# Designs tried in a protein design run: designed miniproteins, single chains, continued (2). Part 81

Each design is a single chain, and the fold is of that chain. pLDDT is the mean over its residues in the fold that is shown.

## One batch from the design tools (miniprotein)

Design m6801
Fold by ESMFold2-Fast:
Structure m6801 (fold): chain A 79 residues (1-79)
Amino acid sequence: MPQASMEELLAKARELVAAGEEVAMLAAASAEDPSVVHIAVVARSEEALEAALPEVEEAAEEALAAGFKGVEVTREVMP
């Protein structure tokens, strides 16, 4: 798994949504603590964000099953 900060993932997810994606979900191991996975979710609307939550839950469960000790999720809706 690549390593990135939460801010790097959020910046990339925001870029993808600005470029035309309805929802962008990016995951990477924390650069500060590689035992933790960061998941950044950015959506164009609240409805798109809510629709993406099952996939976010799935990704978090897979990370924990793979042996990561924790998962940090940040969710944003772009105006």
Scores: mean pLDDT 82

Design m6802
Fold by ESMFold2-Fast:
Structure m6802 (fold): chain A 85 residues (1-85)
Amino acid sequence: RPQASDELVQATREAREAVEKGDFEKAKEYSERVAQLAPDATPAAAFYAAIELSRMLKLAEEKGAPQEVIDAIKRARDAAIDAFL
């Protein structure tokens, strides 16, 4: 659905900004939202999210994010990968 793809891109962007700011609670919330939206997104939007989430995962690990946040980002990435397969 067009709305789901737009929301996925926006949530992915907000999750990235949250990680960059060290706001790990928001990063977790937006990552969970990405995982929920991924099945309804276009393959192109899901592919974009998968790439950004992979980069975001590396940044979160470098910043020492809690394991719960790391796991949420991994789940969102896996959901995005499944959505474009």
Scores: mean pLDDT 84

Design m6803
Fold by ESMFold2-Fast:
Structure m6803 (fold): chain A 78 residues (1-78)
Amino acid sequence: MIPSVEEVEESRRKAEEWMRRNNVPEEVRKQVLEAMEAALKAIRDPSASPAEKGAALAATLRAMSEAAEMVRRRQEEE
């Protein structure tokens, strides 16, 4: 199911807070936030297909997964 604009905006706020708390590098944080902005733009566009909206959301989930994996690996290397 495609989330609402409000749901994506709330997820963006929570993701930014999580990344700051876990000391995610600035370049990775920027990539995640840029992916979320692209997803918001796609969701706000009534002419965008469900596939386009889904692709933008998948990119956001991938960026978040990469950030989470980076935090996990950094903790395991210490």
Scores: mean pLDDT 76

Design m6804
Fold by ESMFold2-Fast:
Structure m6804 (fold): chain A 78 residues (1-78)
Amino acid sequence: SDVDKMLRLLEELGRKKTPEEVFEAMDAFYDKQIAVYKEKGNELGIEEIKQAYEETKKQFERLVAKLEKEGKLDEVLG
C-alpha cells in the first residue's frame, strides 16, 4: 500500500530529516522508477507511477501538517 511505501521510505531516511529532505528523497526515488519504466517502454507504468507519487506526496504533506500542529514533527523526522 502507499502507506507501507511511505513508512519504508521514512525508515530508510532515518532520524534527523527535515520535511524538505524527505520530499527530495521521494522525488529522487520516483525519478528512478520513471526512468526504469521509460527504458522498458512501459508508458502505462509511467502514468501509474506519476499518479502514485502525487498521491503519496499529498499523504506525506498531510502527515507533516498534522505532526507540526501537534508539535511532534522533530520527534518523528528530527
Scores: mean pLDDT 72

Design m6805
Fold by ESMFold2-Fast:
Structure m6805 (fold): chain A 73 residues (1-73)
Amino acid sequence: AEKAKEALRKEAEERGSGYLSIDVAARILSRELGVSVEEAKYALREEMIRGGGIGGLVSVGQAEEAAERLARL
């Protein structure tokens, strides 16, 4: 989980934004946690909906929450 969270934070910093697209975040989570891109996208969409997000974007905090849940499965 921590390595995945660190990768998400670095990507957001490099972009100069507190938000990541679900596609970008899912690829990072898939790479770092060994889950499928589809599983990562599902978890990220759940966090986006729960947080009132739009346009397929998640905050870094929402992406970190998805990483935490996927790592505990």
Scores: mean pLDDT 78

Design m6806
Fold by ESMFold2-Fast:
Structure m6806 (fold): chain A 85 residues (1-85)
Amino acid sequence: SETDQQILELLKAGKVDEALELFKQHPPSDANVTLGLEALQKQQNGLELDAHSLSALGYIYEKIGQLELADKAYKQALELNPKLT
């Protein structure tokens, strides 16, 4: 959706707080974007991320072109759950 694209564009620009405010007001239609944004909120609040949350965070980082952060998140997810597909 246009909202999904706008949120990802804000994240690409480093405007994380603005992206999360838009997420609160207008939830994305893509469930993977929603899970990734929830994982990002948990990370910002200092909460521990499980394997699925780390995988979702990696997906968001990949979408915004932060490939090193995406790789790190996916590797951490795989370390917590080696059978993650």
Scores: mean pLDDT 80

Design m6807
Fold by ESMFold2-Fast:
Structure m6807 (fold): chain A 55 residues (1-55)
Amino acid sequence: SVAELARELGVSPSQLSGLATLAREMGREVAIAYAQRNSGLSREQAERALEALGV
């Protein structure tokens, strides 16, 4: 679930939802860069999050 993934990654569910929205609007690479800079996620963690969210 989104809540379980958020807990595992150390972010809020709303942060994951925001990341999915950013990926849909601006593209996957912009979302990955944003997650790395603002949420402390690695590239691999950001990619996993987007895949799990269907974006």
Scores: mean pLDDT 84

Design m6808
Fold by ESMFold2-Fast:
Structure m6808 (fold): chain A 57 residues (1-57)
Amino acid sequence: MSEEEREKRLEEAAKLLIEAFKKQYPDGKPPTLEQARAFAEEAGIDKVLEAAKKILE
């Protein structure tokens, strides 16, 4: 994979993770974009994307 492709997927994962958090914890404070990116990179971009999409169903 290219670095550009990885960066796009990481940004998508972070954004979807924030939206999933808002859906599950509407009264909670969502993570920042930087925190969401760090989490997605550590946990696995594809795993976070899949999990967030399931929550947003």
Scores: mean pLDDT 79

Design m6809
Fold by ESMFold2-Fast:
Structure m6809 (fold): chain A 108 residues (1-108)
Amino acid sequence: LEERVEEAERRGREEARRAVEELERRARERGVDLSAWPPEERERLRKELEEAAAEAGRLAELARAAREAGDEARAEELEERVRELLRRIRELMVQLDPSLREEIEAAE
């Protein structure tokens, strides 16, 4: 379990980094001057995004393990916490690229 949890955390952090790099690439393509962003604020948002993604990965793996063990109540609690973290990740991403709000609202 510990190895699977550590792998899920690492994967979450890597996915968050790639998502931030992709958002910055798209922002540059749209002509957004990223150098106008305060470096400290951008770094804080990136770290919060990476931490939230890692925690979501960890909790998702723990929820899977709880279901496999037959602890449905714990699995549902952990799955709800994952949903909360995913909502937080969405808000952090919108702070990095506000144009995503319109795209997210247009999505299913």
Scores: mean pLDDT 74

Design m6810
Fold by ESMFold2-Fast:
Structure m6810 (fold): chain A 84 residues (1-84)
Amino acid sequence: SEAREISKETGLSPITVGMILQAHPEWSKEQVIELVETLRKAGLDLKEIERQILLTVAGADESRSTVLSDAKAPSVLPYQKAAV
């Protein structure tokens, strides 16, 4: 499964990865991996990366749908809008 491959590459939970892919079905495996690596290079640990991704991308249904619609640029979206 794609979610398991991304989980293996990034260290994220397969469930968290599945939620990201459901929120952004147009994102490729490589784009999700790049996003996590970007956050990791910014000094975030895996728990913080999961938290930031869930809050920004997949953590809040309708509230976050506006963010998803506004910015489908995958590699920088959560990093740029982490505070939203």
Scores: mean pLDDT 64

Design m6811
Fold by ESMFold2-Fast:
Structure m6811 (fold): chain A 96 residues (1-96)
Amino acid sequence: VRERLARPLTEEELKIEEVRDKAFSEIANILARELPGEGVELAREIGKLMKQNVSVEELKKFVEEAAERFGLSPDVKERILKVLDDYEKEIEEIKK
């Protein structure tokens, strides 16, 4: 057991984790198909940022910078940004 005990997660917090995992899975699948080698590295970094609860705006900035670094096509970039937009909306709906 840990010395520090966390309180049980609320239903809201559990839904947020589910939505985050779903969004990450969709992004990882896009990157795995479009950038088989470098996509795994990029997906890992995005997952790390999402785990740190970085804002959606910072995630979008990271995707824009990564698109330039890895030569991500505009269509793939827009697809990933759309997943992040949907993620943000789902989080806002849960927090209502």
Scores: mean pLDDT 76

Design m6812
Fold by ESMFold2-Fast:
Structure m6812 (fold): chain A 104 residues (1-104)
Amino acid sequence: SDKEEIIKEVEKRMKELYDRQIALLAPRLTPEQLAALRKEGEEDIKMVVEAVKKANSLEEFRQLLEKKIREKYPNLSPEDIKNIVDFYVDIVRSVINRVKKKKA
């Protein structure tokens, strides 16, 4: 289904993005910090993928993700939460547009 393709593509793009970010930061981090960053990235990917699975629209995805980020990171400012949510929404929107265009 289109939704299964969207889920796979979102997971793939997020893994690639986190791998690049970790590679850039690795020379500046301790082994313990690097392990923590990898674990956080895996948890964030899982959180986003689960939100995509549950959402029936991009707006529902935004709402579900915002709630999950607030619960996981209660000390983040509203502005930081918005920036993180907007970033993931843009990734998911890009994937949806690509999957739909490929089948048109």
Scores: mean pLDDT 84

Design m6813
Fold by ESMFold2-Fast:
Structure m6813 (fold): chain A 92 residues (1-92)
Amino acid sequence: SPVERALERARRARTDEELVEAAREAARHASPDNAQTALDTADLALDRARSPEVLRAAREAAMAALRSSTTVEEVLRAIGLVLRGIGLLLDF
């Protein structure tokens, strides 16, 4: 699926540009059926972020996953990632 490809791209990313593209792909294709994979992509992008652009893209992926979340566990994880992304962005 597009979101599974986004996660794989994020895992193999060597540049911030590749991480931004992966996070954006996850955000665009997030749905109830793949919310966990979109969350995994956002989490990975946040962990590897070295620029505000990656942090913003990861936050948007987490927000898209939040809108697609169907379980309390997914919702709480998504909120945590959004807040972490905001906190990290403020440190730039």
Scores: mean pLDDT 86

Design m6814
Fold by ESMFold2-Fast:
Structure m6814 (fold): chain A 109 residues (1-109)
Amino acid sequence: TTKESLAVIKSLLTKNPKTSFGQLLDALSAAEGKTKETIQIELLGFSIDIPDNVPAAAVLLYAISGGLLGPFDRNNRADHPKIVDFLSNTTDTFVKKATKVVLKAIDTH
């Protein structure tokens, strides 16, 4: 993750804590001149089909936790649908908390 990417993430989440993962990937792809797939692999450490409408803050918190957030293991392919379902069904309260954690992590990077 570049300094420019961190600035983009901070700007998006500060303006709209409910920014979608698709909107985040579009902004980061444009800022870094990389494909959305490359950005996703750099953020998560592996490829997983996350729907565009999932909250970006939830995905980023999952990435910061090393993919151990929730009862699912990212290294277990059978858990990938469960990870997607978990991220897709996050509450507004969870997204608000995730946004605060992500913004704090960016400020300390």
Scores: mean pLDDT 73

Design m6815
Fold by ESMFold2-Fast:
Structure m6815 (fold): chain A 86 residues (1-86)
Amino acid sequence: MPSVEEILEGYLAYLDELLAQARTASPEEARRLATFVRQLTAHVLRELEELRAKSSGEEAERIERAMRELQAYTARVLAEIEALAA
């Protein structure tokens, strides 16, 4: 099983790839990418919440930090993609 930090790192890297893709995409494609990022992030957050529910103490705190970092980073990436889609 990957660690919560490995899950976060991998997903943030994937968001960067999606943003790079959006920068070379049409506005219509950028809008579709924004929708995909929202849906995928919701799925990842659900998985992290399920892991948090099974965790306690320090592990639960690490998952909560990862969820907050993911939400903040996704908000920034979405803002950039949505600006490209305008």
Scores: mean pLDDT 85

Design m6816
Fold by ESMFold2-Fast:
Structure m6816 (fold): chain A 88 residues (1-88)
Amino acid sequence: AEREERIAEIEQGIRSLEATIKRLEEHLKNKNPEMGISDEEAQRLIEAAKVGIELLKQALEALKQGNVEEAEKLIEQMEKKIQEILEK
């Protein structure tokens, strides 16, 4: 069902963002040259990912409670906030 597919998408998104944060934190700690990004860029990406995880967890909870409209609103807020962080 569409709701079950959306739940799976959000859970996958959270895991993907958590993996991204771990990779970026290792870059900042260990100076991984393969990343090809500055420390400032890595810090912005970590902040964007943390915001994304927080809002996606809220959206996941809303979907599990059957509140599809609130979940869609939270996903839209996440997309806008991440875009704003990444465009600077």
Scores: mean pLDDT 78

Design m6817
Fold by ESMFold2-Fast:
Parts: structure tokens; C-alpha cells; sequence
Structure m6817 (fold): chain A 66 residues (1-66)
């Protein structure tokens, strides 16, 4: 299902954040945002909105991982 694929994608991004983001506060912020978009997608079925927010989180994580 689209939800299963999206959950796998979110979990992959969480793994990346946990490995590369050294700031604990920022790591927790990004993980909480990922949990929220997954929860919102499960409740609403709005994967377009979820993917837009996931894209923003990934861009922030990549910028912080340097």
C-alpha cells in the first residue's frame, strides 16, 4: 500500500537523521516532525502534503549533516 511504502521511506529518513545529526535537540525536532507527517498521512490519506513536508525535512537534514 502507499502507506507501507511511505512508512518505509520515513523510517529510512529517521535512520539517516539518527546517524548523521549530532545536535540532539535538532535530531529530536526532525524525528518528531517525521512522526507527525506519518500520523497525519495515516489519518487523512493526504500523501501529497506528507511528501512535501518530508521533502522539507530531508533538505534540512542534508544541510545539517555537513
Amino acid sequence: SSLDVFRDLVNSVKDFINKVIKDESKRQELISRLDKILSDAERTGDFAAALEELSRIVREALDLAK
Scores: mean pLDDT 86

Design m6818
Fold by ESMFold2-Fast:
Structure m6818 (fold): chain A 96 residues (1-96)
Amino acid sequence: SAFEAEKERVRAELRRLSENSEELTARELLEAMIRMLRLQLQELRNSPLATPEMIREAERALALLEELARDPGLTRAELEARLAALEAALAAERAA
């Protein structure tokens, strides 16, 4: 399917990202992450095994990345800091 082909393409891009992450701009990282999260969220919404919590976490991550995409001056340090803060917040919510 077109969805499976796109998912494979995004996974391949993320592997390349991991291998050469230091050479990538904040924008390139952000665009790849948004594409991956959109596909992941679509898959979660179509899965009977997905919990509401899993869907909400993916939606929050996507919303953050889309917010950051509106900033033309976004730095890699800012992107990484905002992602770390979200990860910490989600971990704290799961521990409660």
Scores: mean pLDDT 77

Design m6819
Fold by ESMFold2-Fast:
Structure m6819 (fold): chain A 71 residues (1-71)
Amino acid sequence: MKVTITLGDGTKVEVELPEVGTRDEVAQRVEEATGLPAGGVKALLEKEGLPEVVTAEEAAEGLNKGMANPG
């Protein structure tokens, strides 16, 4: 499923995510599309309170929220 992620600098990137996947899978896909380190993406998903297994929509919402509110 294609989702749009807005990075902390305002850059919008389309990322192909599985409809349901692990935080590791999401982090790796986001790293491949954006160049952000997978460990940082995974930590951001965990910080936003997302479960270990997430939907593409939950992952996109969590990442967009985390990047929009970096503190």
Scores: mean pLDDT 79

Design m6820
Fold by ESMFold2-Fast:
Structure m6820 (fold): chain A 72 residues (1-72)
Amino acid sequence: MKVKLRVTGTRSMEDHSRVEEVVKSIAGDEAEVDVINLHQAIVTVPGDTDIEKLIKELESIRPGLRASVVNE
């Protein structure tokens, strides 16, 4: 199954590019990044992805950037 994360606190298209590179480096090319607006994206990754590591790396992109699992 796939896992979705909400990324918030991006401030530029450069931040979104960094999010995509981090996601691809950890979850591979199977991962999807959907840019919602300048400040938000949804990331979809394979269910076997190291989610804790992905969140830590995403939140390291800039102060105030947050990543959290979407549970519905």
Scores: mean pLDDT 82

Design m6821
Fold by ESMFold2-Fast:
Structure m6821 (fold): chain A 93 residues (1-93)
Amino acid sequence: EEEKKYEIAKAIMEAMRKAAELTIKEGVSAEEAKKAALEILKKKSEEAAKKFETILNGSKEEAEKAEKEMLKLIAEYLSKEVETESLKEILEE
């Protein structure tokens, strides 16, 4: 149960990091960054990909719900990882 949530959150974090890199460093459009993020999610987690597709293409209510669920998973992942010594080096900013 925890392992499944961890894999979903990790996939989301990797997709978000790649999207941020593409927009900030490469100057690609938001639409291209979203497409790249979705491809990463599809490769790593079908469940994360489905939530992201709902955010992009669902109704306003469905998109808001999916966004809150994804943010909660990311927050739980970061909270758990921040308490591990191995991840303090990544957050040394």
Scores: mean pLDDT 71

Design m6822
Fold by ESMFold2-Fast:
Structure m6822 (fold): chain A 65 residues (1-65)
Amino acid sequence: SLEELARALAEGGAVDVRITPEGVLVTMEDGSEVLVPREDLERLTGDADLGARQLTEAIRRALAE
């Protein structure tokens, strides 16, 4: 699920998240970047734009723990 993915990214050291035309870009504390592509978001949610918003919100929520 998007919530489980968001939790895994936050526990893995995510420090920032933003929506790009290619998908959701997650910045990690070590300076690396993880792209969750639009195609994966569409597979998970059926709507890539909705999926991008939901994943971004879930990551921000997980970082607030």
Scores: mean pLDDT 82

Design m6823
Fold by ESMFold2-Fast:
Structure m6823 (fold): chain A 115 residues (1-115)
Amino acid sequence: SPVLEILDRAIDEVRKAKEEISKAKTKEDMINILRELRDRLQALFDEALAAATSPEIKGQIQGLRDFALTSLDRAIEFVEKSEDVEEAKKFVLNSLDLIIQGLERLKAQVEAELA
């Protein structure tokens, strides 16, 4: 399924960003990683919406897209306003984990529709 392949790529991109955030030493590095991830996820969600044929699956992709992009925007704002790099990092990693959980749940729903 093209949708499943795109969701796997999205999970991989978030996992890669999570690893990069774990190694980041500055707020600027974290913001740059999050902005790049946001652009990549937006493109992948747009590809997934184009590939989906079911109105139900399209609705679920759109909902997760809105959640993920909003969560990343909030994470960027939190990092910009934070005075503690380690607290900012913890907040970002938790946000990325929630996005991964949402992607894995959506992947399971798409797999069930194909069975």
Scores: mean pLDDT 91

Design m6824
Fold by ESMFold2-Fast:
Structure m6824 (fold): chain A 64 residues (1-64)
Amino acid sequence: SAEELFEEVARVNAAGATALGELRRAGASDEAVAELGRTILANPDMSAAEIGALARAILEEQGL
């Protein structure tokens, strides 16, 4: 499940896989990590800057 999502993201966007790992380490919820993963799979050409901005927004929303 979570490992499969991480592997799928890593295949299409390396920066995305890094961001998912950082969210997990920061204590973001499984749902928030999965939501970012789904967004990246729907938009595999996202830049590292765009992914970083979404990851920061998720952390802020979760009070992290």
Scores: mean pLDDT 84

Design m6825
Fold by ESMFold2-Fast:
Structure m6825 (fold): chain A 75 residues (1-75)
Amino acid sequence: MLSAEELAERLVEAVRAEDLEAVLEYVQQLHKIKAPVEVLERTLEELRRLRAERPSPVAEHAIALVGTLIKELKE
């Protein structure tokens, strides 16, 4: 079973590859395991850096999904 940190790394790689299906799968897995908010906040920061370097619709979508997941898991 993948750790939250390993799932987060794979999510960032999926965004780099512009693989939306993989992004959706990894976000769903992070939600199912109730990933630590700290891990998700670090992931969001990484995704924001990636978007700044190479903007893509997949990067924008991933940022929105992770941001929503953080809000859901904080409450």
Scores: mean pLDDT 84

Design m6826
Fold by ESMFold2-Fast:
Structure m6826 (fold): chain A 85 residues (1-85)
Amino acid sequence: SEEALAAYNAGNVAFEAGDYEGAIAAYTEAIRLGGLIVPEAYFNRGKAKEQLGDAEGAAADYQMFLDLSPPNHPLRAEAQKELDK
């Protein structure tokens, strides 16, 4: 899970730098490694895909976030709003 968190944090650094392809690769690695960060990795990978115009890939990732996240997660409303576009 430490390796998954490191990959997730690398994805966040890439995203903030505007490197959306690098962010997607890093979040994909976090998802592959697994653990508690996986729902948030899906959500942030969806956001990175939207920045690149991949609306279908983003929607799939937001749906995975909703499927994996607890009902009280603060990002569920944002993910649902993105799917309702």
Scores: mean pLDDT 89

Design m6827
Fold by ESMFold2-Fast:
Structure m6827 (fold): chain A 55 residues (1-55)
Amino acid sequence: MTEEEKEKVLEKAREIMEKDPSLTPEQALYRAMEELGITPTVDERKELLAELEKL
């Protein structure tokens, strides 16, 4: 996964959480990945989740 792809996934996940604050960061991350067609590895998913949880 490229740095640009990471930024797009994080931006989309944040947007999803802002629209529906009842969603967990993990649920928002999964929706963002699905919408963008990005399939990260387990380690990449953990990194993205950690970045979302800092916000």
Scores: mean pLDDT 78

Design m6828
Fold by ESMFold2-Fast:
Structure m6828 (fold): chain A 67 residues (1-67)
Amino acid sequence: SMEAARKAAEAAERTAKAGEGAAASTALHDALQYGVKSEEAKRAAEAVLEHSDDPAARELARKILEA
């Protein structure tokens, strides 16, 4: 579902800003599995890199930006 994909990307941004790194990583992964559009995925990944210090979330975000 495109709606589920968008909600997952939004959740990744929100949880990264809240300092919930594990939740941000899970939400980014879910967004990719649900088929989020590249532009939305990159925006969520940029927010994770700006706001989160969680290593797993940051690594996934870097991979998204390289795709």
Scores: mean pLDDT 79

Design m6829
Fold by ESMFold2-Fast:
Structure m6829 (fold): chain A 88 residues (1-88)
Amino acid sequence: MIPGYEEGLQKMFEELEELREKLLKEVKEKISSEELIKKFEEESEKLIEETKKKMLEQPGPVPIFETFKETKEKLKELKKKVLEEEKK
């Protein structure tokens, strides 16, 4: 077992959850549709859970970090999509 590996993963998981909470607050401030707010909440939760599972299955730190970065971008894209759907 590599010292600090588990702690590093937990810090990344906490950062993803913190980003989700920040984006959810922005969505709630800009969107009046409860349906679109729920869609963001459910999709972002699912994305983070799938990412956590994928990160735990990775053989080393480089693919873990790449998955982490990709998920941060996907969370930002999900916010943009929900904001665009409100305008339709």
Scores: mean pLDDT 77

Design m6830
Fold by ESMFold2-Fast:
Structure m6830 (fold): chain A 98 residues (1-98)
Amino acid sequence: KEKTKKLLLDTAGDAEGAAKTGEENPENKPAINISLVGGQVNARLAREAGGEELKEEEDKITELLNKGQKYVIEGNIKEAVKKAKEAAELARKTAEEL
């Protein structure tokens, strides 16, 4: 549980970083993307550590991060920021339940 909690908090931090970069430097798509990719890696590791009990929440976090990355590729930074914030909020809430 402690490992999963840490990975979910790391996921939230990466997603928050993506949102902050998107708000402050929306033209810096590579920086926004690297933060989202970091979040995707940590979310995957959290899913592997968390087992079946957190699968629904982990799947939703992964979906939000993937949508955020898609919006960055499309140049829709406002939607990318929104999805990153949603992923961060869900990851923090899920960590609090552990």
Scores: mean pLDDT 86

Design m6831
Fold by ESMFold2-Fast:
Structure m6831 (fold): chain A 98 residues (1-98)
Amino acid sequence: EEFRKKVRELVDEAIETAQRAIDVANKAKELGINETADRLLEVAQEMLEDAERARKAIDDGSASPEEVADLVSRTSGLMAQARALIEEAEKKIEEKKK
């Protein structure tokens, strides 16, 4: 019960983080920061795919708790990577404005 609720909360956070990553990537591309922007878009796509799989697994009930925990772990890792890349992109955006 609590486990399913926490997985849904993580999925919601992953979707929000992916949206933020896409927004920052678009701003970075406008300033010619293409490499970091492309990495952000790649991580955002992977995160959305893993979040969708985790959501489906808990809603469908076909996946074991261990399989869902694995998906949660991978999604959490992608969220941490996305957050680090967002900070890097924001720093490069500020440097380009100078």
Scores: mean pLDDT 81

Design m6832
Fold by ESMFold2-Fast:
Structure m6832 (fold): chain A 87 residues (1-87)
Amino acid sequence: MKEKKLEEAGKKGEEEGLEALRQLLAEGLQLSPAELEEAEREARFIGGKMGEFKEKLEIEGEEKAPEIVEEGREVHAEYQAERAAAA
């Protein structure tokens, strides 16, 4: 049951990722057919992962909401630090 909810959250995330890409294209982003195909693939992947992560936090949050919030802040800080260091 929980695994199926995670899979459904991933699919919803993929749709959200594609919608974000569609918005960027509407705002003037121009891509070649090959670049568009790659962008759609990346949008699906990133969106799907974010959807799964949100659902996983919600499932665990029922048991450990304050701890999950604090851990999420730490993970976000580490992610931002890695991206800043990689730039």
Scores: mean pLDDT 68

Design m6833
Fold by ESMFold2-Fast:
Structure m6833 (fold): chain A 111 residues (1-111)
Amino acid sequence: AEAAREGAREAREGARRAEEGEGGEGNAEGAEEAQRGASRAMRGAGIAADNGDGEAAREAAREALEAARAASRAAERARDDGEAGLRAMFYAGGASVAAGVAATLARIAEE
């Protein structure tokens, strides 16, 4: 439960930083932080699911999805910024995968 709350918090902060990204490098850095947050939320969702805390798992999965969406928007803004744009797209992809896994884990935690 604690890991899920911490992961959700990190995903929420990562999403905020991704939304605030400016320029290629700023958007790439924001997307990277959103991906890290989504991965932490995914891990937290798994721990919560293993402990039977479906509510914490669902909250972590929801925040991971929001972080993935923010990372995708940051990647879109950086699309024409060369290498920074490619890095942003890579991080957005990673955030999306983490969000999908988190959603699956939360679903499994349901009875």
Scores: mean pLDDT 86

Design m6834
Fold by ESMFold2-Fast:
Structure m6834 (fold): chain A 116 residues (1-116)
Amino acid sequence: SEFEKYLEKLKNMSEEEQEKEIIEEVKKYLELIEDKREELTAFLKETAARLAEAVRAGDEAAVEELKKELVKYLLELVKEANPELSEDEIKKLEYHLEVIVDREAEAVRVRVKLEE
């Protein structure tokens, strides 16, 4: 109910306002896992390389699975650092991470297509 109300609020925002809201919320959660920065950086580098390889291979199933794994990994890191997060806050975070991961995957697709 609260998460559904949040989604309706986002739908009434411009694309620029939605992007700003999502970026600001994610930045807030990333600050909460600063102590895990080295682990996070290593995982992101590995996942980015695997994602680029899946895109080059035209393996859409692997791309979707890697996106899901990345969202799950980031969500678990934030939840472990912040056990006080409510169910609605967790749903908002998961949604924000899905949007950002989708955007980054699309950027990888564009880069791969422009490799030549």
Scores: mean pLDDT 76

